# Ledger of designs, part 82: designed miniproteins, single chains, continued (4)

Each design is a single chain, and the fold is of that chain. pLDDT is the mean over its residues in the fold that is shown.

## One batch from the design tools (miniprotein)

Design m14846
Fold by ESMFold2-Fast:
Structure m14846 (fold): chain A 114 residues (1-114)
Amino acid sequence: SSMEKELLEDLKRLLEIKKKNEEIIKILEEILKYLEEGKIEKAEEIMEKELPKKVVDYLKKNSKSKEELIKLVRLLIEEQKSFIAMISSIAKIIEKNYPNLPEEIRELVEELKK
């Protein structure tokens, strides 16, 4: 019961992290599209308004050209996708090891898998 409550809270936090990472991927993909189209000012506007300040600061500090910025944005997209894949894998491991979880926890595991 106590362990199930802790697992429920942990899975809810993990789902929120997954949702935020999916939103960041979408924003980064829009930025990448505008950079590849040569619409640099529009890409920068999206970065400033829609990305967390820490991510914007990282991109600005570590890119000196459009080409470097494109490479960093692509790298961040790949890293975020890898993290989401890891979350899915964790959910599958939980399901395999605990097949008789309460319905509320089982529903969260299904959402984390996909």
Scores: mean pLDDT 87

Design m14847
Fold by ESMFold2-Fast:
Structure m14847 (fold): chain A 98 residues (1-98)
Amino acid sequence: MKKELIEKLLKEAKEAEERFREEQEESKEIERKREELKKKGEEEAKRLEEKSEEEAKKKREETKKKVRELILEEASEGVEAIGAASTALANRKEAEKL
């Protein structure tokens, strides 16, 4: 009689130990999944930051190019006006010599 009770208790103890191990493994899996999600979230955040930086750089470069073009246009118009004035002055001096 006592042997059957001991065998039953040992079986129950083994089953309880096995269940505890299963629960521990499940907890570890949940932790791994959490870490994976965190890594994915961090990677996505980095990608979004990189994209935002790239967009900001593009806008800055575009603005610089636009400003440069405007300065060049104004400079070109100024040079043309000076050139025309210089030619007019040279022609007038030749006319005054006649």
Scores: mean pLDDT 72

Design m14848
Fold by ESMFold2-Fast:
Structure m14848 (fold): chain A 113 residues (1-113)
Amino acid sequence: KEELIARAKALMAKGTLEDLLRALRLAVETGDVELVVEVLNALVDYLSSTDLSKIPQSTLDGLAIMLIQVLEELPDPRLIEPVEKIFELIKDYISETVAKMLREAIEEVRRRA
C-alpha cells in the first residue's frame, strides 16, 4: 500500500498527462480516497493550463472513461467536485456520448450521497 502511494506521488511530481493518468490508476488501487482527490486536483491544474485542442479526442475520451470507472470503483462524494471540474474543462473536446456517460456517473454518486 505505502509503495503504491509513493509511486503515485512520484508520478504526480513529473506532471505530464500520461504520468497523472498512471498516478490516478495507482491511487484508485490503494482505495485511498484522499490520494485519489489529490491526483484529480493535479489533473484539474494540468488541464486548466493546457491547450486541450492539441490533445487527441481519443486521449480525452479515454480520460473521461477512466473517471467513470473511478466513480464506479470509489463512489465517494469527495470525488464529485474535482471530477466535475475536469468535466467542465474537457466537455467540448470529448465525444457527446462519453460526455453524457460521465455526467450520468457523477449524478449516480450524488444520489448515493
Scores: mean pLDDT 86

Design m14849
Fold by ESMFold2-Fast:
Structure m14849 (fold): chain A 111 residues (1-111)
Amino acid sequence: SRLEELLEKLKELLEEAKELIKEAFRAGDLKAVELVLEALELLLEAAEILEEKGVEEAKELKLEAEILIGLARMVISILRLEGVEGVNEELVKKAEELLERAKELLEEVRE
């Protein structure tokens, strides 16, 4: 069904966000983590809408999104305290692509 397809997209984007946080933290790329945080906030809203539409499995993905938002905020705080100014163009591009896909998913779940 359409809702099952949207749920699977949400799950895939959350896994990508998790890996990007890890890679960006290792690279010291604050910009990439900030973009992933923006994407995660949109993915949390998408999960909330899917739960409201009766998709029970969205509840677990909502919790995962909340945990990853907490992790991203912690990483941002650490990188700011350490004064790390690393920029990895490939990681920033991947984070921007994740953010655009998160925006697309949110529009699809709102319909």
Scores: mean pLDDT 89

Design m14850
Fold by ESMFold2-Fast:
Structure m14850 (fold): chain A 89 residues (1-89)
Amino acid sequence: SEKVEKFKESLKSVASKETYEYFESNVSDEVLQKLVDAGINTAEDLINTPASKIKAIPGIGEKEAKYIIKVQLELGIEEALERMKAAIG
């Protein structure tokens, strides 16, 4: 579970408070272990992983995949918003 804790710290460093709290409430440490076992070790890895690959991870069910994909989408929106702010000034 050391990799799970490192993933959580990575997510905490980039996610909004709301996105992180949603993740903690809906994605269990057991599901997180499956993500890190599949090579998704950071929030950046999660953002760059296709939704189809997340759905294909052994031991992640449809419900769990939907929660993870929602967090991935929120992270992508937050990243896009920060890029837009930087472009404006």
Scores: mean pLDDT 81

Design m14851
Fold by ESMFold2-Fast:
Structure m14851 (fold): chain A 70 residues (1-70)
Amino acid sequence: NAADILEKAADELEKLGETVVSGAFRNAAEAFRKGDRVTAASYLTAAGILATVSSEEVRKIVLDALKEVD
């Protein structure tokens, strides 16, 4: 479920050209699928930081996904 949420958000970010943030969410999703919550948390933290310097649209996608996963 968490992994599916992150991959869906990553697809939306990819369409906006935000490949770095999208990549962070895809890496977090893979970590969740492997049960590696520490690695997942580190990628989610990185995505959250990247969102602070991104557009309002990108920031909304990232924050909505983070809220749903948490």
Scores: mean pLDDT 84

Design m14852
Fold by ESMFold2-Fast:
Structure m14852 (fold): chain A 65 residues (1-65)
Amino acid sequence: MEEKIEEARRLAEEGLRLGVLSEYEIRDGEVTLWTADPSVGRQLAAVGLAVELELLGVKARLVLR
């Protein structure tokens, strides 16, 4: 899982850089993604990122504020 976690971290940081996420956390092989804005477009982008992480083999959790 270590290499997959590193790739997941890279994807999550890209999501932060693009403004898709407000923050993220990785614990026990699970990635928690946070969005600051409940706009539909931002939510869809965040959902897409969570799906990409799950396809990578990492458990992802999306939290809306």
Scores: mean pLDDT 76

Design m14853
Fold by ESMFold2-Fast:
Structure m14853 (fold): chain A 115 residues (1-115)
Amino acid sequence: SNERLQEIRNLAVSFFVEKGLLTPEEAEDILVAGVLSKKGLSKDKEVALTVLKVLTSPKPEEEVSAELSQLGLPEDLSEKLISLNKKIKEGEPVSDSEIIAILEEVVSYAKSLVA
């Protein structure tokens, strides 16, 4: 696979573990198996998994937008994720700091769902 896509996926997974949104075990399942094996995901983990899928998704913008809408993300956060996905998909340079800034907003939103 594309090395940059794998780096972005690893960055996002590691960040979600650091912020307590995923356990190290769940992170290993996602990175190795490409899926979280545990049933009955909490809303915060559902947000994390959907965002991970969206970041490196080759799907058209309309499908990415629909997936984020089903998740119930705030419109401004959805727009940022759609824009980020488009840049990544088109091979446009994206810094790790830009990705992390958007993921900070994802973590804040996800944690608000289980408070």
Scores: mean pLDDT 79

Design m14854
Fold by ESMFold2-Fast:
Structure m14854 (fold): chain A 70 residues (1-70)
Amino acid sequence: MSPKERIAEGMLKVAELIIRSAREKGLTDVAQEIEKQIDALKKDPSDENLAAMSKTITAAIRRLEELRKS
């Protein structure tokens, strides 16, 4: 069974889309935070790294939504 690897793969794809959106909007800090988590998750798809990536993605989506609302 490879449930963690499949979850990590899905999160990496989502993270790539968010990096693209963040860079288009000039949110370089957000893109850098996500890239750091991608590196960590690729090295070790641990529960801690999955949780950290989830938190970072959620924060990034929130910032992008706030930017669209103004």
Scores: mean pLDDT 79

Design m14855
Fold by ESMFold2-Fast:
Structure m14855 (fold): chain A 70 residues (1-70)
Amino acid sequence: VPTVEELVEIYTKNFNDTKDAFINIGFPEELARKLALTSTEEDLKYLVNIGKITNEQRQEIIAQIVAANK
């Protein structure tokens, strides 16, 4: 099972890749960031739903991704 630290690393990379992809195709940075965050939040909710992580771990991962992307 991935640790919270491993999930932060994976989902931070995925968030940044998704955000950068949206920016590269012409979306405004603010909208690209919001869309990438929404995608990440839904992926992590799915992991909670299938029992891979807790809701508390989901909140911690999101908080760290947001903090890293100020």
Scores: mean pLDDT 81

Design m14856
Fold by ESMFold2-Fast:
Structure m14856 (fold): chain A 89 residues (1-89)
Amino acid sequence: AREILEEAVRRVEEAVADLPEEVREEVVEEARRAAEEFLEWVAANPETSREEIEAGAERLYDLAVLRALIRAGREEEARALRERRRAER
């Protein structure tokens, strides 16, 4: 669980590398907090499957990248990401 969530945070760091430093730092810290909260939830729910943990990590990644794009003023890219994810459901 922890390894999967740590990898998700690392992917967020890579995805936002080209954004302004202030946006990168804020979004990465938010992603780390969300990962720790999800780990606490998993610890309280030991029957949580690996697939559910991976799905949670992917949601964490998507939300963090979306927030970063919005904060960086890349609203069109944020909208495209949201629409793409909606179409894949």
Scores: mean pLDDT 77

Design m14857
Fold by ESMFold2-Fast:
Structure m14857 (fold): chain A 64 residues (1-64)
Amino acid sequence: MTLEEITQEGIDLVRRYLEQGYSPKEAVRKAVNEIVEKYPDLPISDLGKVNQAIADTANELAAS
């Protein structure tokens, strides 16, 4: 699994949570928690990149 694939999975998760009516903050929290649970060996620097992409996507979708 590449970092790009994990990042896309996180983005798909945050979109799903926003569609369910969660706030951007809650959607990000839930998506990041699922990524951490599924990929526990992901380096902290890579997790930071995934978290930032998830947060950016949630903020962009919430602003629309």
Scores: mean pLDDT 83

Design m14858
Fold by ESMFold2-Fast:
Structure m14858 (fold): chain A 97 residues (1-97)
Amino acid sequence: GTWQGMIDKIESLLNQFVLAAEEKAPKEEQRKIASALSSLVMGARLAIEDPEKKKAIAEELTKFQEKARLLLKTGKVSDLRETEYVGQKIIDLLRSV
């Protein structure tokens, strides 16, 4: 796919993750969506030549993974909104490449 197509797929997965968490879908479903998103971001990161943007995306991905794990334990709306915020920040960083 194109670079834009990869970003669109990551955004779609973030929206699916937020919806699954809001609807209290099974934790395994939420994990699979978060894992798919993380894998696509890792793949996209390998194509980035700018070392500062590459580093920023890696740091935000780590935060996303930590927040998603916390959300799966707590089920709290505040943890969901923090996870969504970090996910959106990753998308904004990818769009800046």
Scores: mean pLDDT 88

Design m14859
Fold by ESMFold2-Fast:
Structure m14859 (fold): chain A 84 residues (1-84)
Amino acid sequence: MKLTEEEKQEIIDMLTRAYAWLILELEERGESREEAERRAERWVEEMLDNMNFSPEEKKEILEAVRERVPEMEEKLRRKLEENK
C-alpha cells in the first residue's frame, strides 16, 4: 500500500497516543511498568501486522512511536491531573 508521509505521521500519532494510554490504563489496573510497556508494544506490533506493513516499515514506525511515547505519556498524565 502506498502511504503518503502525512498518512504515516497520522498512524504514528495515533499509535503513540494509544501506547501511552495503554501504559497508564494498565498501571492503574496494578500492572508493573515492565508488563504495561511489554503489552503496549505488543499491541502496536499487532496493529502494524494487521495493516500489512513490511518488516522494515514496522521497525521504523515502532521506533518513532517508542521515541514519542515518554513525552505523550507525560502530556496525558498532566491532562488527567488538571481535569480533576
Scores: mean pLDDT 79

Design m14860
Fold by ESMFold2-Fast:
Structure m14860 (fold): chain A 78 residues (1-78)
Amino acid sequence: STVELLESLSDAERDALIAHLEALIAYIESILPSLSPEEQAKAKQAIALLQKTIDLLRNKAPAEEIAKVMLETQKIIE
C-alpha cells in the first residue's frame, strides 16, 4: 500500500520523492497556458495538493496523512 511504502522511506528516498514532485509541479505550470479554463482550474488544484504533499514530506508527517493527500491528487490528475 501507499502507507507502507511511505513508512519505509529513507531520508534519501524522501528527498528524491520531493525532487520528483517539484519537477511535476514545474511541468504542470509549463503547460498551464495551453490548457482550457476547466483544465487550468484542475491543474491549479493539483499543484496545491502536490505542494501540500511536499510540505508534509519535509515535516515528516504521518504516512497516513501524506497518503490521503496523494490519493486526492491522483483523483484530480486521472
Scores: mean pLDDT 84

Design m14861
Fold by ESMFold2-Fast:
Parts: C-alpha cells; structure tokens; sequence
Structure m14861 (fold): chain A 89 residues (1-89)
C-alpha cells in the first residue's frame, strides 16, 4: 500500500525534524503513530518495506533516548521495546 508507506515516511520525516528541534515529546508521539500504522498495515506491506520502516523507527527511537529528559526516558524505552517486539515477529 503506497499510501500507507508515504504516510509512515511523512511521520518519520516529521519525527526527525522534531528531534532536530529538541521537541522530544512530538518526536515520540510521531514515532508512536508510525509504529501504530506499521502494526495495523503489516499485511499490506512487503517484508522488505516493513522491516526497513521498522528499523528506521528503532534507529530514531534510540536517537530520542540519547537526548530524552528524565520524564520521557520511560516513553522512549517503551517505544524501543515495542519496535524490537515487532521486528522479532
């Protein structure tokens, strides 16, 4: 589904922009939305597309964790663990 891939890519681009701006809450919210779309539309994506987008979310989640303030660390860890869980499925 080209529309779902484009939507996830747009969320990832917005998450990168939020991270670059130091807006960690927005970056986490956008990455969570991207994970929700990936999980919901797994059957509509090729294995290669699914894994590539999931690895991108995981990489961005780890970058967020490096700069997360104390109150957002648990959210970043939760996102990373969810992404790893989906990758291992």
Amino acid sequence: DAAVVAEIQALLAQARAALAAGDIQTALDLLGQALDLLAAHRASLSDAQYRALLQEILALGMEVLKVAPKDLISRAIGLILRAIGLLLD
Scores: mean pLDDT 87

Design m14862
Fold by ESMFold2-Fast:
Formats: structure tokens, C-alpha cells, sequence
Structure m14862 (fold): chain A 88 residues (1-88)
């Protein structure tokens, strides 16, 4: 299921944000997850590096504490939906 795969990716991104002790660590962990996904989808290395550069620039504009707060608020819903899809 494409929805299950998308939610599992979402959970990995959430874990990367919540488990990181610094903004730099969070950005690096998110970039590695996205890099893997883009490679699996058949993106070229040049396209991946361009996408990751734009992603890093965007993430640098965000406040890590505010992102963690928003992510923690929505994590229970994400975990519940993922559990439901895995049980089907």
C-alpha cells in the first residue's frame, strides 16, 4: 500500500526530529532518510543532491523546538493510523 509506505516514511521522519539533540543532527537524519527514498524511487544522484540542498535550506529556516512540539502533538494519530494499516 502506497499509504502505508508514506506513513512509515512519516514515522521515520518524526523519529529523526524527536530523537535529535540539535537542529544540525535533525537535518542530517532527515536528509539521509529522504536520500534513501529518492534513490529507491529512481532519482539520479544529481537530482537527489539538488533536492537535498533545497530541503536543507528550508529546514534551516525552521525552529527545531517548535517542530518537535508540533510533531509530538500529531505523533499519536500517525502511530494509530500506521497500526491500523499494518493490521489489515
Amino acid sequence: SSRLRTLELGLRLVEAVLESESKEEAIERIAEIVRRVLREEGWSEEEIEEALKKLREFLETLDLEEVKKEVEEHLPELEAELARLRAE
Scores: mean pLDDT 80

Design m14863
Fold by ESMFold2-Fast:
Structure m14863 (fold): chain A 100 residues (1-100)
Amino acid sequence: SKEDKLSELAKKILASGTPVAIKIAQEIAEVIHELREAKKYIDSGTPEGKKMAQAEIKEAKEEIDRVKKLSEQADPETRKLANEAIKIAEEGVKELEKKV
């Protein structure tokens, strides 16, 4: 799944051990959590669930923007992995937005 690919990328980034890489990995972990929560809220089929899903999607977008900013300060290898994670995360957000 996209969440599994994001988790693998976060682990690879975290392995570098730099402060920036640790922050990027933490932000990716938050994106994974928010995408999973958004799916759960969509699956509830309730108006409250739709509103909560939209909030989780918004938070995921904000975390993706933080990853983009942090990646500018990262080494080339970490930046490459972060950019792969950003692409997957943005695709996940777009898929969820079509369901709300």
Scores: mean pLDDT 90

Design m14864
Fold by ESMFold2-Fast:
Formats: C-alpha cells, sequence, structure tokens
Structure m14864 (fold): chain A 67 residues (1-67)
C-alpha cells in the first residue's frame, strides 16, 4: 500500500502533483509552479534543472503561506 514516509526531496513528479493541486484550488503560486514544472519537462540539458528549481520554490512558497 501507499506508505506515509519521512520527509524526502521533492521529485519532479511530486512537485507537479502538488503544484497542480494548488493551481486547481486557485493558488497563483501553484499556477506558476505548474508552468515551471511543465517547462522543465519540455527542456533538456542545463535549462531543465533551472526551471525545476523555480517550480520547487513556488510550491514551497505556497506551502509557507498556507501554513
Amino acid sequence: GTTAPAPRPMSLENILKEARRLAAEGDPLGKKAVEYAEEAQKTSGFEGPTKYSEAIKYVLEARRRRA
């Protein structure tokens, strides 16, 4: 079954899931996170990690504001 694990680094898949959830709730930071995560998936090489990092930042910022 699905485990409830200890805190772990956010994978692209996990970031995209959370970003989509936040965006669906109307969170503008979630929308930005989805945008960057989608760009990261489309971009290869050194640009991908940069977009991915931005997606992480927006998800974390949204989480901080909701906490």
Scores: mean pLDDT 71

Design m14865
Fold by ESMFold2-Fast:
Structure m14865 (fold): chain A 82 residues (1-82)
Amino acid sequence: DVIADDATLDEIFNLFDLDKDGYISQKELRTVLESLGLPIAKIMLHEGGFLSVAKDGKVDLDTFKKIYAGYTIEQIKVDLSP
């Protein structure tokens, strides 16, 4: 697996940033994951990743990049989904 570079992290962030406001919210994450048919409850049980550092239920690009620095694309997908 290839470590996600800065440009790849930008692309992943923009995929989840449905409102184009520079933040990924729980609502945006929910919308993307519901479109994939994934149960929200399974994702909400994961406290250690995205949700643990969210400010007002949102994560900005800089925080997102810090969380996923050194992660592979597959690891980021697993952390953001069950």
Scores: mean pLDDT 61

Design m14866
Fold by ESMFold2-Fast:
Structure m14866 (fold): chain A 73 residues (1-73)
Amino acid sequence: DKEKQAEEIILRTVREGAGDVEAMLAALREVSRLLGLSSEEAIEASIAKFRAADQEALAAKLEELGAEYLAAL
């Protein structure tokens, strides 16, 4: 499932490269491409999935990095 693949990409990137903006930007671009979403929609969907999985710290980190991602586009 594309949604599950996108979730796994984001989870690995945030856990392994927490604070690595370039890795997060690459992951968000891949998620946008994979799901056919805008960058903003991909960020919002990923944050919602982290919160649903009780990963609040990762959701908050992505929320901060998401602002940098949108500025970098």
Scores: mean pLDDT 69

Design m14867
Fold by ESMFold2-Fast:
Formats: C-alpha cells, sequence, structure tokens
Structure m14867 (fold): chain A 100 residues (1-100)
C-alpha cells in the first residue's frame, strides 16, 4: 500500500515538476523511512505540497527537508563530522558539538 503511494507520488512529481523534484522527494522518503518516521504522514505532506506550492517553492522546501533529514541520519549514526559539514554557520556547528 505505501509502495503504491510512493510510486504514484514520484511519477506525479516527475510529470509536473521534473526529474529533480522526483529525485529529491525519493531521497526525503528514503531518509524518513531510515529515521522511522510515519511514512503515511510524510506522503500526505508531500502530496499537500504538490497541490499547494509553486514549482520553485516545492523544490526549495524539498531541499530544506532533505538537508534536515540528512543531518538527523548522520547524528543518529554518530557521524558528527559529516553532519557538521552540512550545517551552515558557526553557531550551528557549535550547537552540534554540544552533542559530542
Amino acid sequence: EIEKKKKELLEKLKEVFGEKAAELAKEVIELAEELGLDLDKVLEMLESMIENLKPEELLKKLEEMLLILKIQILVKNGDYEGALELLPGEEAREALEAYR
């Protein structure tokens, strides 16, 4: 059931917003699954974004979500150095060091 929803969502994204949007959404879904997030809610959120956002807003939002999820995966796996490389600015770096 979830796999069918994933396929339909990614195909819709590719047709309407192009291949880059579909690739970003696929990575967001994969990382959300790795983190143990509720995939039904993730897919509902992505579908809502497709219906309500302009193409440039959707791409920006997907890139922001992907960055946050990548940082969370790296932190969960103990790869603090990798997470630090993805964080912009000195304050974000110092905050992450507090978890070491």
Scores: mean pLDDT 75

Design m14868
Fold by ESMFold2-Fast:
Structure m14868 (fold): chain A 96 residues (1-96)
Amino acid sequence: SSAELRGLLLALSILLESRGLTDESQTMLALLDSGSVESVFLPTLELVFELLKLPQISEEELQLIVQTVQAIQNKDLARVQQLQQQLQQRLEQLLS
């Protein structure tokens, strides 16, 4: 679990930086350095990871990712839940 979480956060930081999302990348590195993330955020982080792995990503999808990272950083559980639903729906549309 700990090694898997560290791997996810590191992969997210690299992918976010590759997309020019430097602040969001630094947020992932801060979570990695803290050694903990709230388990409720893990499914949302996994959805962000799946979206970032896509060969093409729109400005709207990048903005959705930015909003999600900001909500996680702020520990806004209600906003994270809303964004998780939007990320899930968008991934389903793109992979259909």
Scores: mean pLDDT 84

Design m14869
Fold by ESMFold2-Fast:
Parts: structure tokens; sequence; C-alpha cells
Structure m14869 (fold): chain A 94 residues (1-94)
């Protein structure tokens, strides 16, 4: 369903951003995103994660297809403000 696909995309993106805020390390962010994606792949989802780091900006994009064939895409932009990464934009597509 659209809800299942969006929930999976949200959990993947959230895992990435949480890891970045906890560690400050883009490698930890990538690892957390891929671990979340792999959990969904084991449940019959497809999950593709794209992460772009450009200085003080991060874009995280998750494209997910649920087992019923419903596709969802979530793209999140975050910006570094002091020692924190702050959510600046989210875009969802079904």
Amino acid sequence: SAEEALRAAYEIVSAALDALNETGDPEAMRKAAQEAAERYRKQGFTAEVEIKVEGDRVTIRARVTSPDGTEAELEVEARKEGDRWVYTRARARL
C-alpha cells in the first residue's frame, strides 16, 4: 500500500538523519540508511537510498516499492547549523 511504502521510506530516511545527528559522521548515516533499507528488502520491498553531502547540506532520498507494487519516494534536505543538522525540507511522492 501507499502507507506501507511511505512508512518504509520515512523509516529509512529517519534512520539516516538520526545517525548523522548522533555521530556527526556521514559514513554512520549511510550505514544506518542501508541497514534500514536491508530490513525492508528482507520483507519483500525494494529500497534504494541516495545520499548527497555538500558541505553544510545533506539530501537523503529513499525510493521504495512495497510487495504489492506500490511505489513511494521521500526526499529530505537537512542543513548543518552549529553542531546540529536541522530539517529544512521534505518532499513525498506516490
Scores: mean pLDDT 85

Design m14870
Fold by ESMFold2-Fast:
Structure m14870 (fold): chain A 76 residues (1-76)
Amino acid sequence: SLAEMVAALRAAGFPENAIAAAEVAALAQQRITDAQAAALEAAVEANAPGLAGSTPPEDISMADVAAARAAVDAVV
């Protein structure tokens, strides 16, 4: 978790400004990951409505990946 990462960095003796930078980076990474996951779910639902929420990752097309990347870029 983010709290565990912060605690570990503090225990390892990293300065507070480095810990703060790492926390911001981790939150940004988590937000990007969540947005990508939501975009992939939406793309899968649009292309395979009968399998909404159950489409395996290997069945996701390159077009779905491109759509997910565009959605992530809109958040970043």
Scores: mean pLDDT 53

Design m14871
Fold by ESMFold2-Fast:
Structure m14871 (fold): chain A 105 residues (1-105)
Amino acid sequence: SEVEKFLERLKKGTLDDLAWGVAIAVKALREAGFPAEVIQALVDAFRELYPDDKTFPSKLLIAMATEPPRPELVEPVLDYLRELAEKQGNKKALEHLDRVREALA
């Protein structure tokens, strides 16, 4: 499926692929009308996992302007970020991801 191909790109790709995937998920949450605090929690989770990445703001701006909203990609992105956060022992990233999951109910 397209979701499976997307998830393979996240898991086997570069940090750029992951940053783009997160930007697409942020766009989907925004278009679905989620509160700014929930959207910021997803952004903050990515920043806690990859604080040295400087490209994410530009990717987010491009995704907001050019990508269609793809809500089916949100949970796969959250699940993979949680896997990475658990692997890193990154408690702050996990706390941000939990806020996003609570909002998805």
Scores: mean pLDDT 85

Design m14872
Fold by ESMFold2-Fast:
Structure m14872 (fold): chain A 73 residues (1-73)
Amino acid sequence: SLEALRARLLAAIRARLRAGDTDDPQVGVAVLRRMLALLEGRRYDDRSFPTPRALRLLTREDLRALLAFHESL
């Protein structure tokens, strides 16, 4: 479900923020806000996607889940 997908992505990003796997907390906040925007049905585009640095914090499985979510819109 979209609810379960959201929970997984948010939990994964928050866990990385807690672990200090980002040099810039603002990058992590931007990723979280982007996930919320996608859930709100806003168009997905590369300009509003997480920065390359934030993307490195996501696992391959997290990226696959994000793509599946995007394709569900």
Scores: mean pLDDT 51

Design m14873
Fold by ESMFold2-Fast:
Formats: C-alpha cells, sequence, structure tokens
Structure m14873 (fold): chain A 73 residues (1-73)
C-alpha cells in the first residue's frame, strides 16, 4: 500500500523507488532470508548485526544485489 511504502521510506531513509522495491521484496517473504539467499552472509551473524542496528538493512540489501546504491537516500 502507498501508506506502507511511505513508512518504509521514512524508517530506512530510502528514495521513493527504493522504498517501492523494499515493499515488493517484503511481499516475497522474510526480507532477511532473501538477503541470506542472495549473498554469502551467515543467517545468525546477519540477524545479530541487524538486531543491534536495524538501519543497516538497506545497505545489506544493496550488498545482496536486491537494491541498487541509487535506491538509498
Amino acid sequence: SDEEIERIKKKYNLSEEGARKFYELGSKGNIVQLIVKNSDFKPGDLLKELSENPSLLPEYLVKAGLLEEKDLK
């Protein structure tokens, strides 16, 4: 929904396009699981890091090739 996209945009400091892509990725299931499947990150290590700093989530999406650098604000 447009409201959810706006919440994502504000929470993660994303561009409009980045927030839309993030929303679409979330609709496919657990977003952390998608990062793990598209990268060499270990699930336990990633979960621990994101629990301490959830604002890093967009950076890990870029590292996994799920977002582009231009999608970050």
Scores: mean pLDDT 81

Design m14874
Fold by ESMFold2-Fast:
Structure m14874 (fold): chain A 92 residues (1-92)
Amino acid sequence: SMADKLAEKAKKYGEEAMKYGEELQKTLEKLEKLDVELARKATRRAADILSAYSQAGAAQAAKGNEDLGRNYGNRLGAKRAKEEVERLLKES
């Protein structure tokens, strides 16, 4: 059914969000070993990115499938936060 397809898509986005979150955490741990102050700054930036995309996901959720919108936002936020912290690590 359409509902089953949307539920599976929401689940996939949730799983991808968790995977990106784990990769983000590992990159922050690597950065902390190089520069504790830069790692603190990167953690704050990551939190801001995650918060912004979580809010955007909540706005999408209000339009229909709550889990789909929320998990989509969380997935995109986690990916963007990971990319930003990886950029900071490469510039270190």
Scores: mean pLDDT 83

Design m14875
Fold by ESMFold2-Fast:
Structure m14875 (fold): chain A 67 residues (1-67)
Amino acid sequence: SEERIERAQRVIDEAMEKASEEERMEIQEASQRGDIDKLIELTRKMMEKAGLGDEAPEVIEVLRELA
């Protein structure tokens, strides 16, 4: 649903704000390669580091659906 996508985007945005420049660069590089599995791994680690690990399963499902 649209609300589910919006929730996932808010979680990603919060994690990105707390992420290091290095972590953001790794995500950009994986995105440029189209490496969905790597993107999911990096996004999960970023969320865990930001204290949002409990949100990770729902966000990952949204990312897989959009891939």
Scores: mean pLDDT 79

Design m14876
Fold by ESMFold2-Fast:
Structure m14876 (fold): chain A 88 residues (1-88)
Amino acid sequence: MKELSEEEQEKTYQMLKEIFSKHSEEEILEEVRKAAKENNIPEELAKEIEELLRKIYQAIKDNAPPAEVAKLVLELQKKVQEATAKLA
């Protein structure tokens, strides 16, 4: 997979920081659980997605480097794409 450029990492970091400053961890997780259920994502994959989102939220809150957050976002995107492609 293509790695995010330094500019893309910074942009992603700033967007996530803004979103997570406006919403609680609980609110974000509830939206994700809703989306997973509506898209018939298997419970196991839904739990993996939820855990990755918790890690991303915590990383932003702990002021982790943009590169570290970008890595977690790429892992999340990979899981979502895999789930969506199979409808399983």
Scores: mean pLDDT 76

Design m14877
Fold by ESMFold2-Fast:
Structure m14877 (fold): chain A 62 residues (1-62)
Amino acid sequence: GIKLLVNLPYRIALNLETFEVGEILYFDDEELVVKFKDGSVVKAKVIWKDGMGNAQAEVVER
């Protein structure tokens, strides 16, 4: 299912199951990299971004 990742100023919808969000390491028009509280790093493809902090991304590397 889709979960909303909130890391101000960003609000990003991700297709992730049960992770505690830590930090956004990288975010551009094509790629999102997130580090979770357990130390795991996830890479996602940006599907869309509005330039106002809202986006949808799909996990491609876990």
Scores: mean pLDDT 70

Design m14878
Fold by ESMFold2-Fast:
Structure m14878 (fold): chain A 73 residues (1-73)
Amino acid sequence: DEAEELRKVVEENREELERAATDESLHPLLREAAKRFLAALEQPEEEQLAIAKEFLETYPPILREIREELAAA
């Protein structure tokens, strides 16, 4: 279940993603990635499935980068 996987990833990293989305000192691409992950859960279920599939395939490296950037700050 792609939507469930997206939700799990976002929930497990919610604190980091929320900080990244509001942290002006982070690289703009990392902030936008964090905002996109957070916003995905608020989309209709069909959009959530499409976003979850894209993120799980393409964006795990970006999620790791966000976590590392926040840990360094």
Scores: mean pLDDT 65

Design m14879
Fold by ESMFold2-Fast:
Structure m14879 (fold): chain A 61 residues (1-61)
Amino acid sequence: APSPDERERAVLARAAANLSSDEVHALMVEMSRMMNEEGASVDEVVAAAEARIAELVAQKA
């Protein structure tokens, strides 16, 4: 199974492939907020990031 760090890198790589630089930056800021200010787990942050990427990709279709 991939480590938490590998899962974070995988989601950011997917974001970079599908989103603009500004959208990737906004996603990284939100992920950092969830972890540092809300105490969210890496699993919760990755799940939220994946959902946000899917939402933004759907808006571009």
Scores: mean pLDDT 79

